# Designed miniproteins, single chains, continued (4): the designs that were tried, part 4

Each design is a single chain, and the fold is of that chain. pLDDT is the mean over its residues in the fold that is shown.

## One batch from the design tools (miniprotein)

Design m12105
Fold by ESMFold2-Fast:
Structure m12105 (fold): chain A 80 residues (1-80)
Amino acid sequence: MLSEQLREEIAEIAKKLGMSQQSVLMHLNSIALGVPLSELSAEEQARIEALLKEIETRPVIKKYLEEQEAENKKLKEEAE
């Protein structure tokens, strides 16, 4: 389950960027997994860039993204 504070930050970003909360979460997961931006359309790349700017200004969601990225990286490195 997401914390109330993380849910509120996701809701604020979704409202500001004109996205659904589900879309914000989907893009966060894609960023955390390191999906190459070159595989995405120019419109999707622009959305991810806008999302990253909003995350940079919000400490709770920024920390959540960093934790997800660290977990994914650790799983890849520990497999070697």
Scores: mean pLDDT 75

Design m12106
Fold by ESMFold2-Fast:
Structure m12106 (fold): chain A 78 residues (1-78)
Amino acid sequence: NAKEEAIEAFRRAAELAPTPVMRQTAEDAIKAVEEGNYDEAIEGARFLLDAARRSTHPQAPGVAEAAERAIEALEKLK
């Protein structure tokens, strides 16, 4: 459940990503979750959250929300 929640959150972040770097980070984080590398996935989510907070793009708040949801889900898997 928490693993599926993390993957769905990262998929939403990839969909909303205003830059190629943000989209690639979300896609890499999905792969990390699928491989059981939760620490790498959390690092990806934190990068997305920081990048979104620095962005003025209208979709950035959605990326930040998705990143926060991913972190919450991943912390439950430890």
Scores: mean pLDDT 86

Design m12107
Fold by ESMFold2-Fast:
Structure m12107 (fold): chain A 83 residues (1-83)
Amino acid sequence: KEAIDKAIKYLNEAKEAVEKGDFEKARQYLRKATLYLSSLPAEKQKELQPLVIKANEAIQKKDREGALKYLDELISKLNEIKS
């Protein structure tokens, strides 16, 4: 429960950094979120991993639209897991 809440918190921070054009800070927050995602059951980690990869790639390319899309999808999936 706490790990999911921390992951969502850092993903929202990453999203805000992307909106401000700070892709380096966004990458740092995504890395922090990923640390908490590693506490989840293996099956849930496998489900989330493709979105983490896509978010990382979008941030590396400074693709604001793609980064926001994949960060939002990660947050949505984590809220579903939490429920």
Scores: mean pLDDT 85

Design m12108
Fold by ESMFold2-Fast:
Structure m12108 (fold): chain A 70 residues (1-70)
Amino acid sequence: MRAEIAREVQDFSLLVSELHQQAPKAKHPEFAALALEYAKRVTEARAAQDLEAIRAETERFKAQYAELVA
């Protein structure tokens, strides 16, 4: 459980870094706001030790990013 949560949180952080590099420069302020919002949600899920919540927030972040750059 603890190790699985740590991996999912690390995967989220890597995803944020990768998507930041891919995001259009014009969308960087919106991306920064989105990343901060989902980082808070993932941090809350980590504090609750809720693996499924971390995964759900990561999937929502991906969907919101896709809408932002569409």
Scores: mean pLDDT 84

Design m12109
Fold by ESMFold2-Fast:
Structure m12109 (fold): chain A 98 residues (1-98)
Amino acid sequence: SDDVSAVFKAALALDSVIGLLLLDSQEVETVLTQALTELGLPLSEVPKILALLKSLSLESVENFLKTSSLSADEVVALFERAQELAVELGKEKALELY
């Protein structure tokens, strides 16, 4: 598969997980920051990823890849890890509510 296709699928998976969790923008930033740190990726990418998540489209994914210092494989790994962290945070929030 091409890099754009792989990244787009990862972005849709992450968006779906975040959409199911009652995360605010600060919590999303926290999850992304942790995932980037664990993977050894630059934290300067956080604002670019937040901009991407606000308006997901094929064009915005292509623009992100052109301006990002991350490879397509690194973006996929980042979104997979962020998804895992978002699910964990969602479970903690559910326990606090009940």
Scores: mean pLDDT 68

Design m12110
Fold by ESMFold2-Fast:
Structure m12110 (fold): chain A 97 residues (1-97)
Amino acid sequence: SVAEIDKRTVERDYAELPAILAEARELSQAIIEALKNGDYKTASELSARLVGLHLRVLASALMAEKFDPEKAAQLRAALDEITALGREVDKAFEEYK
């Protein structure tokens, strides 16, 4: 059922949160470094990956709200961190254009 698929997706993404956050942190740092070096192609490609992680965690947070409030809260906390990293990346794009 759709509910069973949603539950499995949330459980997987919740279990992978430490890895997702580590990747998001590494991506944000790599994007900023690429921009400092004038490598706009690499910065854009890595930025797309960071956006992908943001959308993944957002979807799982919304799914979890209906059946697992504790996991939803932790997914939302991770979403807040990824959103903050995205703002730092956006600022760097404006500084190095």
Scores: mean pLDDT 90

Design m12111
Fold by ESMFold2-Fast:
Structure m12111 (fold): chain A 55 residues (1-55)
Amino acid sequence: MKILEENLKTYEKAEAALERQIAERGADNPELQAQLDTVRENIEKLKKKIEELKK
């Protein structure tokens, strides 16, 4: 449980950093967009797992 919450925070920070980079460099950077999509997918999976463990 705690390790999943820590991983979630790490991915959320990565998401914020990637969003900041995309805003700075432009939304047409396919590498940053692909990384953001991957991070968001991992966040959703972790949130679902944490919710299943809590409830």
Scores: mean pLDDT 78

Design m12112
Fold by ESMFold2-Fast:
Structure m12112 (fold): chain A 86 residues (1-86)
Amino acid sequence: LEELVERLLERARELKDEETVKIVENAAKTHDDDLLLSLLGLIAAVLGDEELLEEVIKLLEEKGLLEEAEIVREIYEARKKVEEKK
């Protein structure tokens, strides 16, 4: 989980997205691993990092958070289409 937080922070910094960096840092303060993982999944979907997204979805599914995994996938696909059509 800490590794996923670090990778999301690196990706957000690479994109110079200070707002997303702050969101990741705030999510990391969550003491509920399932909630934290769900929040990290949403952030990964917004950032468009396919490798990181795949890892988060796998962990969500392993924990039985199937509904959250589906939402994360849908957000990623929607954001990807918007960025590609820009």
Scores: mean pLDDT 73

Design m12113
Fold by ESMFold2-Fast:
Structure m12113 (fold): chain A 91 residues (1-91)
Amino acid sequence: MIEEARRNLRETRERLEELLAQGHREMESLLEQLDILERIIDGKTEELLKEYGLSATPEEIKEYQEEAIRVALRARESLERYLEHLEKALA
């Protein structure tokens, strides 16, 4: 699951970077969100929470990582849906 989640995030990042290269600057915010998900999946949740003045129990950290993996597995699908809606709005 973690390996699959990381693969999905890499593919999503590549797509976002391609869109940025094409002039879609709005993708910068989505890349920042990907960085947060990658840090959580990489086991850096405690460090990330500390940066925001937050703390969590080991159980909550596990829940955050499990949720980040679920979000990551859907990241590319969610991006493609967003792009479809954006293209329709710009037509």
Scores: mean pLDDT 76

Design m12114
Fold by ESMFold2-Fast:
Structure m12114 (fold): chain A 67 residues (1-67)
Amino acid sequence: MLTVGELEALLARKFGLVPGVLGVDPALRVEDLDEEARRRLKLFAAAHDLPVTGRADEALLAAIEAR
């Protein structure tokens, strides 16, 4: 299962972001994101023309990997 730390590592690698951008425990699963973390994910996705779902689903991960 994908963790927040794994998602942030992918974002750092593809977009040059600093780890901790979502501001949550890196061991937390991406399905367990709170409302603030989901809001930050939506804002990031909108800024980078990625799917805006508020979840690290397969569509978001595929769009990030395509960069």
Scores: mean pLDDT 71

Design m12115
Fold by ESMFold2-Fast:
Structure m12115 (fold): chain A 61 residues (1-61)
Amino acid sequence: ASEYVKLGEENKEKDPEKAKEYFKQGALLAGRASREGRVDPEAGKGAKLYGEFVQEEEGLK
């Protein structure tokens, strides 16, 4: 997830289309980890928050 966030941030100003794909991949991975129902609040909650943020920024399509 973190790697995709970095790639998205770096490409957001240079290539917005590519940045959007990176954000989607990061959110997908973060959401998947959270949906596993893991009991790690640090990992699970962080992944959920990240996914919600990306989803909201893209307008909840």
Scores: mean pLDDT 59

Design m12116
Fold by ESMFold2-Fast:
Structure m12116 (fold): chain A 64 residues (1-64)
Amino acid sequence: GKSQLQQQLKQLQQDLKTAQAELAKAKADYKKTKSIKAVQSYTAASLRVIGLQFEIDILQQQLA
């Protein structure tokens, strides 16, 4: 029901905030080192943020 979707949305929004902080750290590490490992971490963090944003957008559309 809508209550379950609202709870899931709140959890995803919290996960997104955490993922954005991790992305900022990975981006900073990449800018300093420019290593292959830093590129991989930055890419993984970017994809996680994109995935969470997509899930939030879909849930918001279902609740609208």
Scores: mean pLDDT 86

Design m12117
Fold by ESMFold2-Fast:
Structure m12117 (fold): chain A 66 residues (1-66)
Amino acid sequence: MEELKKEIERLHKEVEELRAQGADPALVDAAVRYIELAEKSLKEGKYNQAKEFIDAARELIERARA
């Protein structure tokens, strides 16, 4: 539970770093949307769904780094 909160915080930081580096705005914006969905799912106690959204955001962040 705290681990998922820390993961979301880390993803927020990575997104801000990518935005500052001039990464693809479409990929960055998509990652932000999945992070928001993960936060919402976590607040609702839907931990498996939150994890799926975290994984989707991470995939988009890795693509934005390329």
Scores: mean pLDDT 83

Design m12118
Fold by ESMFold2-Fast:
Structure m12118 (fold): chain A 61 residues (1-61)
Amino acid sequence: REEIRKILEELAEGKKEISQTQVLLAAKRVGKDPKALIALLQKSGKDYFTIEEAVEIIEQV
């Protein structure tokens, strides 16, 4: 969880929200399946996520 959060915070570069592409990049860095994550991101219907939302989504895969 904290490892994922640190990576997402780095990718956000001080922004409060991050894109789907940044969420996928963080997931790849921690060894998560990008295909499963893409399905969850599409189901959410959102283009941007808070750091907390992104952590929860990545943990699901």
Scores: mean pLDDT 77

Design m12119
Fold by ESMFold2-Fast:
Structure m12119 (fold): chain A 88 residues (1-88)
Amino acid sequence: MKEEFIKELEKKYGKAMANIAKTWIDEAGLTPEEIYRRIKMEELLKKAVDEGLTPEEIRKRVQEELGSDVTSLSDFEDRLAARKAAAA
């Protein structure tokens, strides 16, 4: 299951993103839906930086595309920290 999901991500988003997603599953315990949301955020951030958008414009675009579940990278960091604390 995990290997199939990672292969699907590699096909759609490339090996680097698939490796990041694997880490999110292994260390943060993210669901496929959460991982797709994070990948979408990363794609939007990369594209916005490439387009020369300001941090404020990037934040607005991420919120518009991903909705209220993930408003910033800090949500992911909090999730990762909680996972590490539970594993300790």
Scores: mean pLDDT 65

Design m12120
Fold by ESMFold2-Fast:
Structure m12120 (fold): chain A 66 residues (1-66)
Amino acid sequence: SPVEEARRYLEERAKRLGISVQRLEDAVLDSLPNMEALPDESLNERERRFRQVALTLARAKELEKG
């Protein structure tokens, strides 16, 4: 599942940063509008992957509310 892959990516990144998964998820979702405003050529491979993860999680949360 793309959502499960996104969750695993957050878990690994949160572990490396020494923060909780929930804190990282909240920060990612809060920063998503700013990341969406950036052109693809301004982002490195890690940043593009992070944006993809953020979009996947945002869509999953919207589906849970519907």
Scores: mean pLDDT 73

Design m12121
Fold by ESMFold2-Fast:
Structure m12121 (fold): chain A 77 residues (1-77)
Amino acid sequence: MSWKLYIDGLHSNSPMLLGLAEPDLKKNKDKIDVKEVAQYIRDNYSGDEAENLLDKVLKSSYLNDEQKEALRKAFYE
């Protein structure tokens, strides 16, 4: 899924991964399962890295305010 490339790209500061993810994220942003996003971050990143990634995702323009609130809730629950 393209949002996994986006998260990995945010962590590595990779313009290539971010660029590969961007077109699909723009088309399907309203269909992103934010609970799966939260779980992916928790499963693949730890502590400060996970929290920094969450903050970067919450600052992105791809998610609306409702999705951002649901993502924060899912990550900390």
Scores: mean pLDDT 80

Design m12122
Fold by ESMFold2-Fast:
Order: structure tokens, then sequence, then C-alpha cells
Structure m12122 (fold): chain A 120 residues (1-120)
């Protein structure tokens, strides 16, 4: 059914968030161990922004799919999580340090992941 397909896609998104969170935590550890490595800091910042933009794009895609199924409440919920990710992207861009940017990204993805579990 369409509902079963949406639930399968939400489950896949939760797994993607687990992988994203794991990667961000690995980057945070490397940044903490190498705080003066400018190349690592630039790579970690860019990868953090890419992960957050990917997460936002995936939430918007799920929201669009839910809306196409007539599941407006689910679509609105997913769109709200995409908006949360967009606000976190702005905070990551404004963060004074790459460490702080990573901490914001990790916290936001953990919160969005937890919200998706409420639908799954």
Amino acid sequence: SDEEELQALIGAQIEDYDDMIKRLKELLKKVKENPDDKELLEQARNETLEIMETARAQELALAKYAKSLGMQEVADFLAEQAERLDEALKEVERAETVEKALEIAIKTLEEVRKKLEELY
C-alpha cells in the first residue's frame, strides 16, 4: 500500500540519519584531536554543510511524497522538520568554530531522527 511504501521510505531515512550522525561524530572526534589542522577543519565544515543540505532535501522529498498520497498531516510534519534543518544550516554557517558547527548538526539530526521515529 501507499502507506506501507511511505513507512519503508521513512525507515530508510532513519537509517540514513544514523549514518550521517555517525559520520559527524567521527568528524567531531578528528577536529577535537587536530584543532589546528586548517585543511581538516575546512573539509569537516564543508562535509557538515553537505550532510545537512542532503538531510533537508530528503525531508522535503518525503514531505512532497506524503502530500501526493493525500497524507497532509504527515507532509506538514516532514516539512516542519525540513524547516528545522534549514534553520540549523544557518546556525552551522554562523558557528564560530567547526567543533560548534558539528555539535549543532549532530544535535539537530538526532532531534529530527527522533521525530521521524514517531511516524515509523
Scores: mean pLDDT 91

Design m12123
Fold by ESMFold2-Fast:
Structure m12123 (fold): chain A 84 residues (1-84)
Amino acid sequence: SASELRVLQAIAELERKTGRGVSVRQVAEATGLSQATTSRHLNRLEKEGYIRRDRRTGLYFVVPGAYAAAMTPLAKQQVAEALA
C-alpha cells in the first residue's frame, strides 16, 4: 500500500542519516502515522522481507536488495522525467 511504501522510505532515509537502525517511534514521527499503525506496517514489511528487526536493540534495518526492488519503478520514472 501507499502507507507501507512511505514507511519503507522513512526507514531508508532515517538509517542513511543516522547510520543506525530505526525505532517505531522515529518512523511514526517521520511519517505522521500513529505508533500502532506504524507497528502494523513494520510487521508486514518484515514478513515480506523488506526490513529486518535486530532482536537485541528492537531496531529495524532495510534489506537493500528488497528495498531496491520496491523502489525501482518510482526511481525509473523519476530518472526518465529528469532526462526528458
Scores: mean pLDDT 76

Design m12124
Fold by ESMFold2-Fast:
Formats: C-alpha cells, structure tokens, sequence
Structure m12124 (fold): chain A 115 residues (1-115)
C-alpha cells in the first residue's frame, strides 16, 4: 500500500507543477476512492470509475461513484455525514479536471485497485 501511495504522490506532484488547481482536484478524487476501497468497495468498481474518467465520461463516473458510496452508507460502512462529504467533494473535483489530470486520476485509481 505505501509504495502505491508514494507513486500516486509523484503523479500528483508532477501534475501540480503544470496545473495546481487540477492537481488538487485529482488528489481529492484519489483520496475519496481510497476511502471507499478501505470501506470495502471492490477493485472492479474502482477500475471502472478510472476507465470512465480517462474517457472523459465524468457524469457516468460520478454516478458510479455515488452508487458505490450509497451502497457503503446502506451497509453501515461509512457514516451518512462522510458519505455526503465524499459525494460533494468528488462532484466539485470532477468539474475541475483537465484532459491531463483525468489521465493522472485514472492512473492513481488503477494503482489503488492493484494494491
């Protein structure tokens, strides 16, 4: 896990040198998906979200993320307050992504899914 986080940090830092705002948004999205993974979301769901983000299908990525959060909330694996915060955070962050940051986010999520 730590090696994966270190690699993700390098990806985000490289993006930050070009576009700090988009890098912040990318970091927030990856952090939100890490919380879902730690709560028990399956790696296949993370990989599908990464694919949709990479393809620029941000509305579909958001809906899949929301469904995953709602399942975790229903199972009692995340609090309603945490779930609402994650949904709002990812919604706002997705709107700030550029084509370069979408690729960075997708790579970060793929690394999390392999951990």
Amino acid sequence: MQEVLDEITKIIRTLEEKDPSSAEAAGLIVAALRQLMEAGVDPETLKKIAELIKEGKLDEAYELFREAVDRMRAAGLVSPETADALIDQVREALEKLTPESREAVAKGIELLAKA
Scores: mean pLDDT 82

Design m12125
Fold by ESMFold2-Fast:
Structure m12125 (fold): chain A 90 residues (1-90)
Amino acid sequence: MTEEEEMEKEAENIIEYFEEKKKYVEELAKKLNIPEEELQKILAEIDKGIETVKKMKKEKVPLKEMMEKAKEIWDKFLELWNKAVENKRK
């Protein structure tokens, strides 16, 4: 497998993973009564992440840069999600 083929496959895996997490977050947020404003911020961050990875795939960005960007997107999502969930624990 070439570096380009490996990067494209990983990009597709990351996109699929974020799309699955987006659906999971929407369902869980409804169950936990997360405010719509907070949910929309979280979903917007995931959508921005998916679009960023799609753009990087088209531009054939090196695998290492793709993985680092995916981690940054995921860490930002977790920060927003944890804040929204913590606000419901009191």
Scores: mean pLDDT 80

Design m12126
Fold by ESMFold2-Fast:
Structure m12126 (fold): chain A 79 residues (1-79)
Amino acid sequence: MSSVEKFIQAVRDAISKGDKEVEKLLEKAEEAASRGDVEEASKYWKELGEKLGVEVDSEEMARMMVELNRETQERMARQ
């Protein structure tokens, strides 16, 4: 799997286990991204990677932010 896929899977696993810290960081990243604050969103994505033990670089962080934002928007749109 790509590092992006590994990160997404780790986030899903943590949320399914009821990890409130991961859920809160994901929410903050989404809020920052929705405000157009890419720098703040990137900081939260990096913290998520560190929390989950997934190595994140700036290039991968940008791709992960795009993928997870799309998935989160799809999930919210269904509700």
Scores: mean pLDDT 71

Design m12127
Fold by ESMFold2-Fast:
Structure m12127 (fold): chain A 92 residues (1-92)
Amino acid sequence: DAARQAALDAAREALEKGDKEALIAALRALGATEEEARRAAEELLALRARAEAGAPAEELLARLRALAASLSSEGAREALRALEPVIRRLAR
């Protein structure tokens, strides 16, 4: 529980800061494979950039949910869904 919460907090912080390597490490700790973590981190940073450019929160959340659904691990899928509040904050 504590380790999972720490990894979720690390993923949120990494996404807010745009830190790709920290995001990959956090997603791997949450059950993603190395390949899935790298792909998901790249897509999450793309969502972050789109949010900063003014994309609607609903569009970004739909993309986040589609990304989560593409992951093989239920833990990793739940972790990406837990990033919804970060995407909402970035979308202002």
Scores: mean pLDDT 84

Design m12128
Fold by ESMFold2-Fast:
Structure m12128 (fold): chain A 92 residues (1-92)
Amino acid sequence: ASESELTAGVILIQVAVARLLADKGYTEEAVETLERALELARRAPLTPEQKREVLRAIAEAAEYVAEKSEDPEVKERAEELRRRVEEELERL
């Protein structure tokens, strides 16, 4: 596997961890994990295909975290993250 494949894998693991955190009620930590995943996706030399895959995963996880969040601030933060990621996907 290339360095970009390994980095894409790490981002997808972060997305899975964020979903698990949200399932346990740690929705703030879930959003923070997804924000770090997005930062890594932006910095990493991913192929366009890999970038689409990880950004789609982050957007779907952000929606999931928003649905699980009872805190209005955390919910809005997750919804904002989803919007930003979807905008980046449209530019690819």
Scores: mean pLDDT 88

Design m12129
Fold by ESMFold2-Fast:
Structure m12129 (fold): chain A 84 residues (1-84)
Amino acid sequence: SIEEKAREVLIEANEILKKGEKPKVPEDLLPLVEKLAEALKKRGFSEEEAEEIARALVGAALRMGYSREEIEEIVEYLVEKLEK
């Protein structure tokens, strides 16, 4: 399910953030990073924190082998949960 995929991505993103990694995101996925960062900023994260978290989430999904379309679905799910 999308919920299960999102949970796995959140766990992997948390590991990326703990290690202080800065994953490189392909240019075509930068709009998804921006969409997540905007949702995170609305929840009270700073611009720098939101960008770092958003990149870690998209980077985690890429490392896990999700397609662009699956990453878009995961991002849309996470944005919905952030916006309530």
Scores: mean pLDDT 86

Design m12130
Fold by ESMFold2-Fast:
Structure m12130 (fold): chain A 82 residues (1-82)
Amino acid sequence: ESAAALAAALAADAPLLAALAAGKAAGKSLAEVADDLAAALGIDPTVTLAVLGLSLAAVALLADIAPPALAAAAKALVAAVS
């Protein structure tokens, strides 16, 4: 569900990863990153915050077991928001 939605976002994802990395570099909180992500995706910020909060642990696990390209994207996303 939420992890699948995040994986789909990663597939569309060079702008998404860039936005998350920029947010982390600016010292933004998860709530601020979620707001930026919601604006980029055109969705509700509360939904984006919940997806990030619930799915980052799943994305971190996915980074270990996924095919190399998806694992690299998942690692980049976790690094961008951690």
Scores: mean pLDDT 55

Design m12131
Fold by ESMFold2-Fast:
Structure m12131 (fold): chain A 79 residues (1-79)
Amino acid sequence: SAAERKELAALLKEALDAMVKWFKEIAPKLSEEEKEQLYQQTMRALDEAIEFARENDDPELLAYAEKKREEVEKIYKES
């Protein structure tokens, strides 16, 4: 239902926030190989969130997930 989709979107936003914060904190402490693995896993999760937003016609979630994806890319390049 629409209500269930909205609830899932809110939970997904919280999960994405936690994931990006954790990546920012842990990335400088990881080896290059570990950082690459975590980056790939994080980007996959973000791509899944973007796909979910597109499938559910949620432009706010789409924009949010795309911004979080850009944040992770910047963190990765800076670390």
Scores: mean pLDDT 86

Design m12132
Fold by ESMFold2-Fast:
Structure m12132 (fold): chain A 85 residues (1-85)
Amino acid sequence: MEAAKKEAEKERKEVLEELEKFEKTGEKLEMGLDGEFREGLPPEEVKRRLPEIIKKAEENKELLTEEQKILLEAAKEVLEWLEKK
């Protein structure tokens, strides 16, 4: 289904953009992602790496701003969506 593919690619790009903001937001919050992730990884790569990113963000949740916490929740929703595909 072409529509499902386009939706997955859109979600992937949104997650990458949001996680890029997380990476730039703190000296002590390292997501472990580099330029390769920021350039739009395949959905399977995002699905594989996103749980680790969420874990690191959760471990440092007390250091996150309200905006970063919103991005963390968005990342969790995208991961759930990708897992159902």
Scores: mean pLDDT 55

Design m12133
Fold by ESMFold2-Fast:
Structure m12133 (fold): chain A 63 residues (1-63)
Amino acid sequence: LTPEQREALRQGDELAERLVEEGASREEAIRAGVKTILEGADVPEELARKRATEAVDSAERAL
């Protein structure tokens, strides 16, 4: 992964986690995370979705 891709993935993870903490649905948090990653860098959509989903899963377990 490039530095730009890593930063985009980090931003998507942070947003997805924050949205779950704020009471957003799983679907909304995943969609927002994926959108943020894809807008930040050229990342495969499958990887973006996987990382956003993992962030949501982690946040849900912490609640």
Scores: mean pLDDT 82

Design m12134
Fold by ESMFold2-Fast:
Structure m12134 (fold): chain A 95 residues (1-95)
Amino acid sequence: MEEEANKLFAELARLFGVEVPEDADLSSDEFRKELAEKMGIEVTEDTTRLEIFKKLALKLAEFLGIELSEEEIKRIENAKSLKEIVEIIKEILKK
């Protein structure tokens, strides 16, 4: 899951027009937060990776012009693991 989540994060950053070096260490919390801020996500010291992915899912739907139902928004907000949120983001990308 870690590798899959890192690949998805890099793909989302590039989709939003943020440059990601091929040798980028996406396991770095500092680097992930820097990329999230460049993608327009508000981050703090206490912002978790899961919270960043949840915000990215909502931003991705808006960017692609996809209208999310109330149930889809709740699914994003209630996601408890990286696996769940990665699967949701992949579903949004297929629309």
Scores: mean pLDDT 79

Design m12135
Fold by ESMFold2-Fast:
Structure m12135 (fold): chain A 72 residues (1-72)
Amino acid sequence: SDDADLKLRAILDSIQYFVETGDFEKMEEEIRKLFDPDLAEKIIKIVRESYEAGDPLRGRQRVASLASEHLS
């Protein structure tokens, strides 16, 4: 739905903002508020690994795929 797509985009943009500003604590807090604990930890791992690898676009795509299944 449009609401789910807009929600996902907002989540992805917020995650990217906190990663770029180095605020990983805030990034983890936001993810844990939006998803169940098991899914949240998977998303956090993807975000961290993608940042460390220097491939934020692939990280965003992986998070979008995983999160959209939960939001849909």
Scores: mean pLDDT 78

Design m12136
Fold by ESMFold2-Fast:
Structure m12136 (fold): chain A 75 residues (1-75)
Amino acid sequence: SPAEEALARAREAYAAGDYETALRHAEQAIELAPKGSPVRIEAASLAYVAARQLGDLELARKYAELAHEEIELMR
């Protein structure tokens, strides 16, 4: 799916140390993925760690909260 493709691109960028690109693709994956989906949870988690690497603690908090909300939707 387009969401899985965006998440794959985000993971590739993160592994390469390109945290800005990783964040952009993770954000795209979040927008494309259905709520409560494993892809959306993984994308939010990746956006969180990428934002932390960039020193954007406010954005990191936002994505940590989103990841928690997505996990709760699986219950």
Scores: mean pLDDT 87

Design m12137
Fold by ESMFold2-Fast:
Structure m12137 (fold): chain A 120 residues (1-120)
Amino acid sequence: DILEKSGITSDDFVILIGEPDFLKNVAKELKKLGVTNAVALTLSDDAPFEVKPLKGYPDIPILKFSKPSAVKNFLKKSLQNNPSLKNKKKTFIIGEKSPLLEAVKKALDEVGISYEIIIP
């Protein structure tokens, strides 16, 4: 399993990026690793901004945005307002190359959080 080989632990923060079926599969593996600090991000033309539990994983919120710039601005403000997230051992981004991945990277860079990227 690629996630087990990544060294992800329950002390880490994980940002998931992708389609709902991909997010569900990754969430299942994170649950096996005891990861409790995770958020799922997706783009949707149908919603300007929406937050709901990931289907089957109520402890993992899924955030839907109309555009990548909205994700960057939201994450930057959320990380600035929640300094405890900076105290996690490591931050991981799990997802394929996309404008959403670039927006997440830029938000973390601008708030000074180091991260590792896992492409499945």
Scores: mean pLDDT 74

Design m12138
Fold by ESMFold2-Fast:
Structure m12138 (fold): chain A 72 residues (1-72)
Amino acid sequence: DPITEEVRKIAEEYVKNGDLAGAVERLIELGEKYGELLEGLLAAFYLADERGDKALTEKLLEQLDKLVKKLE
């Protein structure tokens, strides 16, 4: 599954460099690339929340809310 492989690659890069913001950005880009932006934003949100980055989690919640309202 190409999406699963790309997610694994993002996770491995994050473990190697500790760049949470970069990992979040890559998850969102992956979602956009495969037409799964909601899923990409959700994965990014769960990663930020699990790592305790409250500011990043709040920004991702705002993006999720905007996307959901746009989809209706």
Scores: mean pLDDT 79

Design m12139
Fold by ESMFold2-Fast:
Structure m12139 (fold): chain A 92 residues (1-92)
Amino acid sequence: GSTSRTNQALDLIRRGNRAFNDGDYQTAITLYTQSSSLLQPSSDNDGVFAQMLRSQSYRNIGLAYRRLGDFDTSDYYYNISVDLERRALALL
């Protein structure tokens, strides 16, 4: 079978985590952003797992911006990640 969008998003998150740990925050932001784009909600089919991965991606984007000294952009992405996590937990 073809690779699922979720598997592609997971690969992007793993690569983003490696870039982040290496101090390459710009590359990490790019990879997390690509992951979140693959995990965009379709109107009726997004499972808890996909929403949790989107939340994690936005949190990690926020952390990367904080490491770059952009606290306003960091807070913006943290607020998105918290909202997405809250919505994902409501699906349980």
Scores: mean pLDDT 81

